Designed miniproteins, single chains, continued (2). Designs and how they scored, part 7

Each design is a single chain, and the fold is of that chain. pLDDT is the mean over its residues in the fold that is shown.

## One batch from the design tools (miniprotein)

Design m4212
Fold by ESMFold2-Fast:
Structure m4212 (fold): chain A 79 residues (1-79)
Amino acid sequence: MKEKVERAMEELRRAHEELRRLVREGSITTEQAQELRGRAARAAEEVMKYDKGEKAKEAERIAEETARLAEEAIAENEA
C-alpha cells in the first residue's frame, strides 16, 4: 500500500508541476490543461483510496489547485 500511495503522490505532483510550468510559460493548450487536470484527479483518487489521513488531505488540496489552474488556463485560451 505504501508504494501505491507514494507513486500516486508522485504522479499528482508531476501533473501539478507540469501544469504550473506550462501556465508560467504561457504555452498551455486547452487539451494539455484538460489532460493534466485529469491525470491529477486520477492520482488523487488513488491516494484517497489507500490513505485516510494527511496524505489524502494533501492529495485533495493539490488536485483542487490543479483543477483551478486548469480551468483558469482554459478560460484564458477561450478569451
Scores: mean pLDDT 83

Design m4213
Fold by ESMFold2-Fast:
Structure m4213 (fold): chain A 81 residues (1-81)
Amino acid sequence: SELEKELLKLLSEIYELVKKEHPELLAQVFTLLTQAYDAVKAGDLETAIAYLEQVRALLEKAGDERGVALVDRAIELVREL
């Protein structure tokens, strides 16, 4: 679907942001984003949102307002699936 394509693009943008700005968080965020996407593919949207909220908390603690906004958009897209 178009929403799934937009979500995948957004998860990639979050990954690239973390890789550049917060490399110390990269392994943890990659695992959480992978688990979120696997939950979406399984149709478990509530679990996907829970993993994305964990990514949001990490980026909020890091003071990354742009990262938080990207994750908020990803959560909104998952709610529309």
Scores: mean pLDDT 90

Design m4214
Fold by ESMFold2-Fast:
Structure m4214 (fold): chain A 63 residues (1-63)
Amino acid sequence: SLEELLASSDLSEEEKEELRERYEREVAELTAGWEAVGLPRHLAEAFARAAAEVTLRAELRLR
């Protein structure tokens, strides 16, 4: 989960909050994209959260 990824990182609380904000922003953008192609909102959000988590995990590995 996002919180488990953040908890295992050596980031400050400020950096964790910035990543949470970016994660939720990305989730909102991806959800809108999947809804635009006809997915129900609950599935669009689930797919968006999974994709955003993969992106965040990749970013944390590069730090």
Scores: mean pLDDT 80

Design m4215
Fold by ESMFold2-Fast:
Structure m4215 (fold): chain A 120 residues (1-120)
Amino acid sequence: SMEESLRKAKEIREEVKRILDTIRKEAPGLLEHFKENHTVKLSETERRAGRESIEHLARLGILTPEQVRLALEDDAALVAADIVDSLVRMVIGILKSMLKTTEDEIVRKALEEEIKELEA
């Protein structure tokens, strides 16, 4: 029914929001922990990948401008940012898998909108 489709769409949006809120809360602490407890030296290619991860997390509002600035100067923080971004990419993969098996147009639209926001 339309009511069930709208409820499922809302549940998907609320679940994604809860996951992102959790990642936003925990990510700064993970970056700081890696910076304080690990000595890492990355290649320029690995640093570029870490910077792309940080830029993605900044676009999603997971990292503040200050947290971005501090993370860009530390190779261990870049590794931690890549781990966090990998979790976001895993969520995108799950939503894409759901989209492949979903025939309900209202639910499909919710999944497509969430995927688009996460890939920003």
Scores: mean pLDDT 89

Design m4216
Fold by ESMFold2-Fast:
Structure m4216 (fold): chain A 78 residues (1-78)
Amino acid sequence: MSPAEQLAADVAATRARIDAIAAQSRANGDSPQQLRQRLTQAIQDAAARMVARYGLTPALEAAVAALDAYARALVAEY
């Protein structure tokens, strides 16, 4: 796969993980603050792995910003 295809796959996997964390937090009765903390940590861990793999590129920065915005929307709807 191309680096762009690999980045897109890693972003999709991170989004799926965000959805899974939100579902688990709902099942556990976690607060919105606990969900925000879990999602922030998951995105930071994913971003660190992607930076190590691809370097800090504009495409990666945009992808991480989009994941953060998605997580913030999930917390707002929680």
Scores: mean pLDDT 87

Design m4217
Fold by ESMFold2-Fast:
Structure m4217 (fold): chain A 88 residues (1-88)
Amino acid sequence: KVKEVGERLAEGYEIDAEEFEKQGNLELAKKARETAKKIREAGEKGDEEGLLKEVYEGTKELALLLGFSKEEAEKAAQLLRERVRKAI
């Protein structure tokens, strides 16, 4: 489950990165790809807490780069982390 969830999440972030790149937002594209790589690596290792950490940190950083406030970014990251925790 951890590996399968990690693979699906990484694919989602890679799709987001392609969209950001097409929009000319290279910083967002780079961060999304970095997040996808870390999530995939944690999933491949079966590292549940590592997967949840990378989901939280990556989502928060992407939200901040998109111009959301720290509070909004932390809330979005926490909501996604809890959804992922329930999927694994």
Scores: mean pLDDT 88

Design m4218
Fold by ESMFold2-Fast:
Structure m4218 (fold): chain A 97 residues (1-97)
Amino acid sequence: MIEELVRELIEAIQRGIAALKAGDKEEAIRELERAVEAWERLQALTPDPLSLLPTVDPRVFVEVPRILGELYEEQGDLERARRYYELAERLAERLGL
Protein backbone atom coordinates (compact mmCIF):
# COMPACT_ATOMS: atom_id res chain seq x y z
CA MET A 1 0.00 0.00 0.00
CA ILE A 2 1.13 3.59 -0.68
CA GLU A 3 1.37 4.61 3.01
CA GLU A 4 3.59 1.58 3.79
CA LEU A 5 5.87 2.40 0.81
CA VAL A 6 6.20 6.02 2.00
CA ARG A 7 7.19 4.82 5.49
CA GLU A 8 9.62 2.22 4.08
CA LEU A 9 11.20 4.86 1.80
CA ILE A 10 11.76 7.36 4.64
CA GLU A 11 13.10 4.70 7.05
CA ALA A 12 15.47 3.29 4.40
CA ILE A 13 16.85 6.77 3.58
CA GLN A 14 17.40 7.50 7.30
CA ARG A 15 19.15 4.15 7.90
CA GLY A 16 21.25 4.51 4.74
CA ILE A 17 22.45 7.99 5.73
CA ALA A 18 23.22 6.76 9.28
CA ALA A 19 25.25 3.85 7.84
CA LEU A 20 27.22 6.24 5.59
CA LYS A 21 28.05 8.46 8.59
CA ALA A 22 29.20 5.35 10.50
CA GLY A 23 31.40 4.26 7.54
CA ASP A 24 29.34 1.09 7.02
CA LYS A 25 29.26 1.09 3.22
CA GLU A 26 27.72 -2.41 2.97
CA GLU A 27 24.76 -1.43 5.19
CA ALA A 28 24.48 1.91 3.34
CA ILE A 29 24.17 0.10 -0.01
CA ARG A 30 21.52 -2.27 1.41
CA GLU A 31 19.36 0.49 2.91
CA LEU A 32 19.75 2.93 0.00
CA GLU A 33 18.80 0.16 -2.48
CA ARG A 34 15.74 -0.49 -0.29
CA ALA A 35 14.93 3.24 -0.63
CA VAL A 36 15.29 3.11 -4.44
CA GLU A 37 13.06 0.00 -4.59
CA ALA A 38 10.37 1.69 -2.46
CA TRP A 39 10.57 4.82 -4.65
CA GLU A 40 10.22 2.76 -7.86
CA ARG A 41 7.17 0.94 -6.44
CA LEU A 42 5.69 4.29 -5.38
CA GLN A 43 6.19 5.69 -8.91
CA ALA A 44 4.29 2.67 -10.30
CA LEU A 45 1.29 3.63 -8.11
CA THR A 46 1.30 7.42 -8.64
CA PRO A 47 2.70 9.80 -11.32
CA ASP A 48 3.49 12.38 -8.58
CA PRO A 49 5.16 10.57 -5.65
CA LEU A 50 6.55 13.88 -4.30
CA SER A 51 2.98 14.99 -3.45
CA LEU A 52 3.06 12.20 -0.80
CA LEU A 53 6.38 13.52 0.62
CA PRO A 54 5.83 17.32 0.97
CA THR A 55 8.28 17.65 3.91
CA VAL A 56 11.16 15.81 2.18
CA ASP A 57 13.74 17.72 0.10
CA PRO A 58 13.34 16.36 -3.47
CA ARG A 59 17.15 16.57 -3.91
CA VAL A 60 17.42 13.56 -1.58
CA PHE A 61 15.80 11.35 -4.27
CA VAL A 62 18.54 12.38 -6.73
CA GLU A 63 21.38 12.07 -4.19
CA VAL A 64 20.42 8.52 -3.04
CA PRO A 65 20.97 6.84 -6.46
CA ARG A 66 24.04 9.06 -7.05
CA ILE A 67 25.59 7.83 -3.78
CA LEU A 68 24.76 4.22 -4.77
CA GLY A 69 26.51 4.83 -8.10
CA GLU A 70 29.62 6.06 -6.28
CA LEU A 71 29.59 3.10 -3.83
CA TYR A 72 29.23 0.50 -6.60
CA GLU A 73 31.93 2.24 -8.68
CA GLU A 74 34.28 1.95 -5.66
CA GLN A 75 33.50 -1.81 -5.55
CA GLY A 76 34.24 -2.16 -9.30
CA ASP A 77 30.61 -2.96 -10.19
CA LEU A 78 30.49 -0.52 -13.11
CA GLU A 79 27.21 -1.91 -14.50
CA ARG A 80 25.26 -1.22 -11.29
CA ALA A 81 27.06 2.11 -10.86
CA ARG A 82 25.96 3.27 -14.34
CA ARG A 83 22.38 2.11 -13.69
CA TYR A 84 22.19 4.23 -10.52
CA TYR A 85 23.84 7.27 -12.17
CA GLU A 86 21.27 7.02 -14.99
CA LEU A 87 18.46 6.81 -12.40
CA ALA A 88 19.83 9.95 -10.68
CA GLU A 89 19.89 11.85 -14.01
CA ARG A 90 16.31 10.75 -14.85
CA LEU A 91 15.08 11.87 -11.42
CA ALA A 92 16.93 15.21 -11.68
CA GLU A 93 15.25 15.87 -15.07
CA ARG A 94 11.81 14.83 -13.77
CA LEU A 95 12.17 17.05 -10.67
CA GLY A 96 13.66 20.01 -12.57
CA LEU A 97 16.99 19.86 -10.68
Scores: mean pLDDT 83

Design m4219
Fold by ESMFold2-Fast:
Structure m4219 (fold): chain A 61 residues (1-61)
Amino acid sequence: MASELRELAEQFRKKAEKYFEEAKKIKEEGGDELEAQILEGVGALLLGIASFLEKKAQKLE
């Protein structure tokens, strides 16, 4: 269970990186700043979930 929570945390971190990368591309291309902000917000949320899962894994150890 602890290892499964850590694996999920890593998956969410990886997804967050993809959202941050997409947001950066939008900003570089001079695209929709609101869209970039939303993607960054989703990425930050995913990192928060990953942190929560990691803390839960620590409690199970």
Scores: mean pLDDT 81

Design m4220
Fold by ESMFold2-Fast:
Structure m4220 (fold): chain A 85 residues (1-85)
Amino acid sequence: MAAEELRRETERAAEALEALGLGEEARELRRLAEEVLATGDEEAARLLAEMLRSIAEAAEAGDRETALRLARLAIETARRLLEEL
């Protein structure tokens, strides 16, 4: 289920970002993920989950610059999706 995937990828990405000292971005992504989940839009949930996976991979690799850039992009994308729903 898209909702289950989004929850799983959100926690993975948030934990990896927090380990890099990007706790503010982690908190904002958790908040936005809960808002996307509340809409019930499966496509929006899948798109955000995909972005969160990329964030987690960069953060787990220790690439703080890429992780931060991808996190900012995901935050802006989630905000746009919520405006259109």
Scores: mean pLDDT 87

Design m4221
Fold by ESMFold2-Fast:
Structure m4221 (fold): chain A 137 residues (1-137)
Amino acid sequence: LEDRLRRLIERARALVDRATELLRRARAVNAPEEIIQRAQLALLVSQTVLDVATLLRRRDFDGGVKTVQDAIDRLQQLSKQYPQLRDLIDDYIAGLQRIKDALEQRDEEAAVEGLEKLLRRVEEELRRIERELEAHE
């Protein structure tokens, strides 16, 4: 489990860096606002995965629950502001809710599995953003 958490942290950190660079590129080329917002969401979710995985490595389940809940609250607010992104935001919230449920049960393995699945979803979204950004450039 320690090795899985270490690899998850490494992968999450790489996606945070990738999302940060994509957001920078999207802004630099004046990409459509939706692409910029989607990159911001990907950064938020990848950072949340990194933070939660780091807390789990220390067995800080309560800190993990709070971090996930804060991210859900932020995403719910963003869903009201960006109705075009509702489906994407709802997918992220569903993933985070499953992670929160596992953390509340102190089920470290289920929490790690949930974080890995959410990270794969973010990676898929970053690939879509990259393709759309290339088409815009």
Scores: mean pLDDT 89

Design m4222
Fold by ESMFold2-Fast:
Structure m4222 (fold): chain A 87 residues (1-87)
Amino acid sequence: DEAEEIYEKWVKLNFILSKLLPTATTEQLRAMPVEEIAELIAKASLELGIEPEEAGLLARRYGQLLGLPREEVEELARLTKELVEKA
């Protein structure tokens, strides 16, 4: 079920965000290099035991929520997946 899948990913994303960035604003996050955002999400994904493929999907959702350009969202997802796979 698409709705249940989206909800589950949203819950995981909110949990990651609460751990990484409890006080950061959306503007501050958007100003960060994509590589730094990828490292933060990858670190949280590793701590939570999230698979590389799922980590990439969560990073993509996170980039979309930040309002990043499509190319930057795709790069964020790719880098996050690679960082989790390499660990």
Scores: mean pLDDT 73

Design m4223
Fold by ESMFold2-Fast:
Structure m4223 (fold): chain A 77 residues (1-77)
Amino acid sequence: MLNLNLKPTGTGDNEKGKELVKEGDKLFKQKKYEEAIEKYKQAIDEYLGSKEVDRELILEAEVNIGIAEIVLGVERL
């Protein structure tokens, strides 16, 4: 895929990203891991597009994706 190298009009928001993580957490608790992963990925996009990129928030979302993917990965065996 073409990488987004130009963000002169980045509309990302750390607060919106945190809300998406909370939605992902609710889906994770419901064992809807694929839907949870999609919410966490959306949160990372919001964090990366923000004026103040917070690495800790990105790492938290990535860890949550990793955990959900490990659970789903068992189904690939």
Scores: mean pLDDT 75

Design m4224
Fold by ESMFold2-Fast:
Structure m4224 (fold): chain A 95 residues (1-95)
Amino acid sequence: MILPEDYSLIVRPNEKLRELLGEVGETRETYTLSEVLRLIAELLVDKGLLDPEDPGLVDLSGTLLGELFGVDRLDTRDRDRLAALILENSEVVEE
């Protein structure tokens, strides 16, 4: 699956991802991919998951987000990887 060239792509997150995004932002059925990336960054800060020595790295082991994405560690600076994980847990809206 090819990564989107434009982060303005509109996506519909699955129920679990949408619930997590609702903890730090407005709960909607659809978001831009850029909005989901921002809300995930806010969620990681809110849950205290950032490495204090390297805030770009997060430990997702034992978290619901880690279970959803199937990863124990995430580099939030790798936007392409994060976008791919979001798309695996979302549907692209044709609108």
Scores: mean pLDDT 74

Design m4225
Fold by ESMFold2-Fast:
Structure m4225 (fold): chain A 71 residues (1-71)
Amino acid sequence: MVVENPEALERLARAIAENLKTDEDLERFAEELGLEEEDRERLLANPKDVEVIKEALLRAIERKLKKAKER
């Protein structure tokens, strides 16, 4: 679980923030993670905020884990 490896999540979020330089990159990232509309809007409003990216990643992973458990 990603929450058990906060340093790995932090590093990933920073790498993503450095590479998401355009609105198109942000849209692609949000689509690939399957973000909810609210999370996507927050990310687009704060594109270089590592904490927002980290929160979006955590939520996406938790949603995927929940869906896998329900299958």
Scores: mean pLDDT 71

Design m4226
Fold by ESMFold2-Fast:
Structure m4226 (fold): chain A 81 residues (1-81)
Amino acid sequence: LEEELLALEDAATPEQIAAGQALLDAARPEILARLQAGDYEGAARLLAETLRRTLVEVLGASEALAEAAAEALRARLLAAA
């Protein structure tokens, strides 16, 4: 999973990297608002969905890889609580 994600990042164009950053920047205010409200579950879910969208829509990853990466991120964020 991590090796596959690194390979996608290495293959990404500067335009794709910028598009991914823009998606994260667009989601950031809502993620921060949820964290400030104590909605850690909602914040983790939104961050994971943003990652999934970036992988599929920007980097052309398979749905299976994107779902696995999003679930792994969500699990790590919730385990830290």
Scores: mean pLDDT 77

Design m4227
Fold by ESMFold2-Fast:
Structure m4227 (fold): chain A 83 residues (1-83)
Amino acid sequence: MRKEKLKELAKLVEEAERLLAEAKELAKSDDPADKQRALELYERAFELLNRAFEIAKELFGRELSLIELKELAKEAQKEEEEE
């Protein structure tokens, strides 16, 4: 259970970081369609991060900062890769 939830958390954070990076690039565009897409990606990224925060709270019994959440996701990903 715990390892499965950590894996889910890591996937959510990884996807959110990917969406945030894409959104930041699109937000620099002067194209209105790119700016609208950037806003949609930001919204989706925050939804994924909120879900990851809920999982982290269940696992650790406290609210994590965004920095702590990202570090937790990196550790979970590293453990999965190292086996």
Scores: mean pLDDT 77

Design m4228
Fold by ESMFold2-Fast:
Structure m4228 (fold): chain A 79 residues (1-79)
Amino acid sequence: LEEELEKLIEEAKELAKEAEKKGDMETARAFRNFVKALELMKEKGVTEEQIKLAKEALEALKKGDFEKAQKLMVKAILS
């Protein structure tokens, strides 16, 4: 579980960096906020359900659906 979480964190960090290179500060900020949420889950201990929700949130972010990603991450943190 923690290994899967770490992979999600690294992928999101790379996506934030790519968005920054393109000058897309809104997308970069969304990925940075996602990383912070994943780090919070790691600190408290992560569950299988939280990993599933985090994967769904990352896919939403990749599609530019920031609202869906935020809702999924709130649900993950509250799980």
Scores: mean pLDDT 81

Design m4229
Fold by ESMFold2-Fast:
Structure m4229 (fold): chain A 62 residues (1-62)
Amino acid sequence: SLKEKGVREARETIERLRKQGKSSLEIVAELSALLFRLRAEGASEEYLEGIEEAIEEYVKEE
């Protein structure tokens, strides 16, 4: 589903940023900026919901 795609792509982005040595605050800021941009571009709500869920899961782990 588009939601599963959103979760997967967000998790891949989190992993990439972690490997780059980004802090948790920097990772959340970059993902929030990505969400804002994708929403402005008219991305599907299901896809955006997937990204939001991955961010929330990440924040709970930190």
Scores: mean pLDDT 84

Design m4230
Fold by ESMFold2-Fast:
Structure m4230 (fold): chain A 55 residues (1-55)
Amino acid sequence: SAADRAAIEAAARAARDALLAGDSVGMQKHGEELRRAGERAGLEELTRELADRAG
């Protein structure tokens, strides 16, 4: 869903921001949030949609 995609994108951005800030604890926390959001949203379905758009 759109809400699930937004959650994945938000977690990914937060993990990147933590990495740029040198916050390894925050990076690990947000990385875990990204993993959980992906599981909940059906990462396989999202990945398939992205691959289909790519070619």
Scores: mean pLDDT 75

Design m4231
Fold by ESMFold2-Fast:
Structure m4231 (fold): chain A 93 residues (1-93)
Amino acid sequence: MDPELLKRLIELSARAVLLTVKATTLLKTTEDPEAIKKVEEARELIDRAIELLNQAERALQAGDVDRAQQLLDQAEELIRRAEELLREAEKLE
């Protein structure tokens, strides 16, 4: 098992969980339609990232390091995009 890829999987999984909580909280507290749209877009990206992280975990268990790295790279990009959308949503009053 590659310990660096496993650490990356754990860190990205934790970020996805925190973003899910943040998105859920924003949907309950915001009344701005533009903010709601950004949160909904972020949730779609988070859901896709979680699917990719689950695939990466299976690839790591199978010893497919190259596949796991590609899946983790894709998941990280989706997480970064979701983080930016949620930051933009928070700036809307």
Scores: mean pLDDT 88

Design m4232
Fold by ESMFold2-Fast:
Structure m4232 (fold): chain A 98 residues (1-98)
Amino acid sequence: ISLDEFIEALKAYLASGKEPTAVAKNMFRTLDFSGDGELSEKQFVELLQTYTNLSEEEARAIFKAVDVDGSGVLSEEEFQKFMDFMGTEIGKAFFGLK
């Protein structure tokens, strides 16, 4: 799976209107140490680089795809949907998750 194919699938998933799972909601609260309900681009990139072999550029491209309104931060809902997407076959294949 190419980065472009992953981003297209991610955008389609975000547009699907699926509700975030309870697991994704709990994980966001654990990662949002500031408690402001937002995740910065820096925090997101650092998170992806910690758990994956993605470059900074690839992580930033994914951030921009999740940040559908272009605010420069991820809302709780946007991040939770991204986390659920990582659990799909496409997400697992791209990130090398089992």
Scores: mean pLDDT 73

Design m4233
Fold by ESMFold2-Fast:
Structure m4233 (fold): chain A 65 residues (1-65)
Amino acid sequence: SELEKLRKGIENAKAVLDDPSAPKAVKLVAAHELLEIAEELRKLGEEELADQVEKIARDTIAALA
């Protein structure tokens, strides 16, 4: 299902963010992927999950600024 694909995308992106060896640029890409996933989750009506994912992405981008 579309939701299963999005949840897998969240898992993959979080793995990158949790990897201390991942370069800043790679973490920034993962954070932007989470923003795209959050937008798709909102289109599916998954507002709570979208809010959680968007917060992780926003906090990561702010930390990498």
Scores: mean pLDDT 88

Design m4234
Fold by ESMFold2-Fast:
Order: structure tokens, then sequence, then C-alpha cells
Structure m4234 (fold): chain A 100 residues (1-100)
């Protein structure tokens, strides 16, 4: 689906926007999980997409909570929360398209 490919491209653009604000090791883990999410979407594997989205959300949320009380990390905290929200939103839109 061209709509699914457009959403996958949007997901990639969102990651690139926030990537520089993330710790390097976390950025690598997120990039690998996003690669797996894109593969699951192309394979129409809704169950795998839900699994990976939960892993991404947990990973990003746990890191954000670690940084919450550090004012010097406010920009990184906001990036982590924003990326988690965008990943969940885009993944949900792709799943809804696959269930049609």
Amino acid sequence: SSEIEQLLEELEKVFEKYKSLLPEELAKKVEELLRQLKEAARNKDIEKMREITKELSALLTEEALRLRDDPSKAETYTALVGLAADVISISKEIIELLEK
C-alpha cells in the first residue's frame, strides 16, 4: 500500500528528527526496533507490529523517566516523549489500514 509506505517514511523522518537528541546506544536500539517494525508492516504482521510498538514505547518511556528530574536533560526528555507518542500514533494508523 502506498499509504503504508508513506507512513513508514513519516516514521523514519520522525526518528531522524530526534536521533541526535538521544543517547547513542539508545538511538541504535530504537533504529533496530524501527527496522523490525517496518519489516512487520510490509509483511502485514499486525501481532509483531503491536509487540515491537510496546517494546519501543517501554524503552523510550523508561529512559525518559530516568531523565525526568534532570533539568540539563529537558530537551532529551521531551524528544523521548515525543518520539514515543509519534511511534505509537503512526503504528496505530498502519495497523488500522492493515485491518481494512
Scores: mean pLDDT 87

Design m4235
Fold by ESMFold2-Fast:
Structure m4235 (fold): chain A 57 residues (1-57)
Amino acid sequence: TLEELKRRAEEAESEAARLGAQMVANKDDLPTFGAYARRYAEAVAEREKLREEIEKL
């Protein structure tokens, strides 16, 4: 449903914010930074995918 898609998009945005904070906290630890950066990109991609699904409704 539209409500479920909106909730999932909000969750993805919250996860991206959390991962972004972890990237900042680990900026000098390249392997850890890289791991969080990849997860951040995935969370952002999921959010954009959900936005597209909402637009199709």
Scores: mean pLDDT 80

Design m4236
Fold by ESMFold2-Fast:
Structure m4236 (fold): chain A 64 residues (1-64)
Amino acid sequence: SAGLILRVASADTGLSLETLRALAERLRAGASRQEIVDALRAHGLSEETAENLLGALETALALE
């Protein structure tokens, strides 16, 4: 489920569920992949971790 994916991503990255949901909503509203990666990097994640988390957010949106 989308909720499970976001909970796992939160545990793996240290980002709050609220932050991850806000980024997922930005993606759904039409934000670019690069915009989300840049936002995740601003939270202290590496580019690789940000790209992996972006994939998890896209999967969570597909399961809505």
Scores: mean pLDDT 82

Design m4237
Fold by ESMFold2-Fast:
Structure m4237 (fold): chain A 88 residues (1-88)
Amino acid sequence: PWRELSRHLGPRAVAELEELLAQPDVSDEEILDRLRELAEAAGLPPSVQARLLGLMRAHLDALKENEKKYQELLQEVQALQAEVEKLQ
């Protein structure tokens, strides 16, 4: 999504969104609301705004799915390590 966001909003707006995404306490809705504000301020047509919001939502969903898979793998590794430690 960052290439299309940068093309329409510029690098400064993209940097702001990346900084928000890096914060652990910022919600997906806060990121989407900020993107909507930036797109409206840039005077983008509604069709482009909807596309950028859709791309960001898909990116956020993918990040959450990857984090879930990572946490599941970590839990499996920790469980296996605990079993090995019991045998030592």
Scores: mean pLDDT 79

Design m4238
Fold by ESMFold2-Fast:
Structure m4238 (fold): chain A 87 residues (1-87)
Amino acid sequence: SEAEKLLEELERKILGILLATKDAIDRSTDPAEREAAIAAAREQIERLLEETKKRLLEAGVPEEEVERIVKRIQAGVDAYLAELRAA
């Protein structure tokens, strides 16, 4: 379905951002650079989630289901970024 394709695309993009963010953090000893990388990743993912939310609604996915999916993904991303920040 269109919804499944949108979610697969979102998952691939988020994974790419998170891998690039981890790589940037692993390469830097500067706390300011690490914080900037995390902030940039969070901003990029938030924009992707908003864009995907609109496209899922347009594809006919119920609003309550879209909101549940977006919140779940955002919570997982926030948890991962918090772990990267704590490391």
Scores: mean pLDDT 86

Design m4239
Fold by ESMFold2-Fast:
Structure m4239 (fold): chain A 76 residues (1-76)
Amino acid sequence: ELEAEIYEALGLIAAAVGDAETAYRMFKKAGEILGLSPEEVEKRFRDALEQAAERLASIPGHEKVAEDVRKAVEEL
């Protein structure tokens, strides 16, 4: 449980800095530990990226990164 929580936290941090690949990898590891379905892993990843995109959009000069993250989420 704690190990899965650490991977989820790392996934959230990666998403917050716009690193979608690392975020997905971390959420997938957490899902494997917790026995989550691929659909639940995708949902958690999508939710994290949506939050990250909103946060990045509020930071001056990060509008393009926020747009790219939102586009990636829409393509999932």
Scores: mean pLDDT 73

Design m4240
Fold by ESMFold2-Fast:
Structure m4240 (fold): chain A 89 residues (1-89)
Amino acid sequence: SLLEKWIKKRAEEAIEKIKNSTPEEAVQILRDFAAQVVLAASLFLPEEKVREIQKILQEALDKARNSTPEEIVKLLKEAVEKIIEIMKK
């Protein structure tokens, strides 16, 4: 879908920024990514799927608070994979 392609592109851009960031900057990049994905999901998906996506992204953000940039990249990739799975249901 167009939304899936958009999310993957935003994720790729966020990952490249995180690789060149401090831990604090990496958390902010993940937070900005999460906000953009939730907003886009709210426009195209039913409320139940948006709530599941919000939960996944919040869990990633909670783990990111005490993580290295490399770990934050892994958290973002895992969150994107879970979000795409929800969109296919």
Scores: mean pLDDT 89

Design m4241
Fold by ESMFold2-Fast:
Structure m4241 (fold): chain A 83 residues (1-83)
Amino acid sequence: SDLAYKLAKEVLLSNLPYLSPEEQKKVEEAIKNDDKDALIEMASKIIKDTLTRALNAARAGSRDPEAIAKAAKDPNAKVVSVG
């Protein structure tokens, strides 16, 4: 849907600096080709990964929303076993 595509694009663009070089290239290629399905799929994965890292940071004792957000976007952040 238009709303899903708009949200997906926003999520991907806001997270570009925190993606791996391979993921960044995939996002750029999907935008170039106007591949809405690929953009939605990639955004869904990023949202899931970001949420998982945020939940892991919160469970690990971080209660600072900024610290949780940073941990969620850092690919080198430690992931604890909380799903």
Scores: mean pLDDT 71

Design m4242
Fold by ESMFold2-Fast:
Structure m4242 (fold): chain A 88 residues (1-88)
Amino acid sequence: MLEEARRLGAQIALAEAAAEALEEMGKTEEARRLREERERALREMRERARRAGIPEEEFEEALRAGYEEAKPLQEEVKKAVKEYLKAQ
């Protein structure tokens, strides 16, 4: 569970970069849907963690660790998404 939470934290960080790139390229609806999907995944994982008896503090720490680990990659992801969109 905590390993899944850390992976989700990383995915959220990268998705934020992708959503920002989409929004800046005028794909506001796609950016909104990506953010909504990530928020739904986070809510579902928080519920699963609670049912599994994982302390909230440990879950939030795992999410933050994954997010911070992926944070340095956000600019690269943003650039890659924008370049991909320009090619389409």
Scores: mean pLDDT 85

Design m4243
Fold by ESMFold2-Fast:
Structure m4243 (fold): chain A 96 residues (1-96)
Amino acid sequence: MAALRAALARLSRRLEGLSEEEVLERLRELAEKLGNEKALEAIRKLEAGETHLTAEEMEAFFELLGLLAGLDEEEIELLRELGRELARRQEEAAAL
């Protein structure tokens, strides 16, 4: 829990000064270089204003955010877990 908060704080600081559009553009370029189709799909959905991503798309998106921010492997794994948890919460909210 404390480790996840530290990773999120570092992510926020390292992406500070970038607009949402600039972050999405850099993430798209990184996903294309890595051949990560799930991350590219997540980025396309977000650019289209879609709020619902699958657990796999959320995981891939948060992994790319960590890579773009230069986080270590342990911090990136925490972000992947956060992506999966957020996707589960979206499904739970839709069931209410």
Scores: mean pLDDT 78

Design m4244
Fold by ESMFold2-Fast:
Structure m4244 (fold): chain A 82 residues (1-82)
Amino acid sequence: MDFYESLSEEERELALEIMELAAELRELAEKAPEAVAAAEARLASREPELLERLRAGTPLVEIAREILELVREALAEVKAEL
């Protein structure tokens, strides 16, 4: 069983929404590559903190919601540069 198959329905829905927003961000990279790169760098800077919280026992659903908000923020920042 892979990681995705072990997820709850809520966690799967959050994962799908994150993937959809990430795909939209990748599409914007053709129009605003510098803005997308800056947004991705900002997201990457938060990864160690989120991974540490997950390892410390923070529920995956809570981390997934925070990732979703971070991706939404990144997408909004890129769209503001257009």
Scores: mean pLDDT 77

Design m4245
Fold by ESMFold2-Fast:
Structure m4245 (fold): chain A 95 residues (1-95)
Amino acid sequence: SRTEEVVRLGDEYQELMEKKDVEGLLELGEKHGIGGVGEILARLVENKPLDPETIRALLERELEEVHAERGDEAGYERAKARIDELVKEQIEISK
């Protein structure tokens, strides 16, 4: 079941975050095609500042792959706007 796979993935991320296992988070992200998310979580676990341009680059990479598979222009535009909002929030927090 896809639901069982998603729950298991969530549990694996939670365990790695609690252990502060940066390499495990990066490997899990690459294995499931969400490497950008894995990198963001790894930096959060290390309590390091997130560079807004790094966040943008990682999220835009994921968005381009999703758009290529689904072809949802409206979803693409909404997601791109959400990335811009998230990056602005990270800039404000980083002050």
Scores: mean pLDDT 62

Design m4246
Fold by ESMFold2-Fast:
Structure m4246 (fold): chain A 58 residues (1-58)
Amino acid sequence: SEGEEIVKEAYEKVKAALSPTASEETKRRLIRQMSIAEGLRNGVERELAERIMEELLK
């Protein structure tokens, strides 16, 4: 639950900070990578962060 909140907050922040001129593929890739990286920096397990990102990017 705590890990899910961290990754979801990272997802929203990264999404809001990305340039609107970037391609959709580039934005999606950066959102995934940066949100997972933020989760890891805050102690979230990689597999959990990846699973949460899979759900958010559906």
Scores: mean pLDDT 81

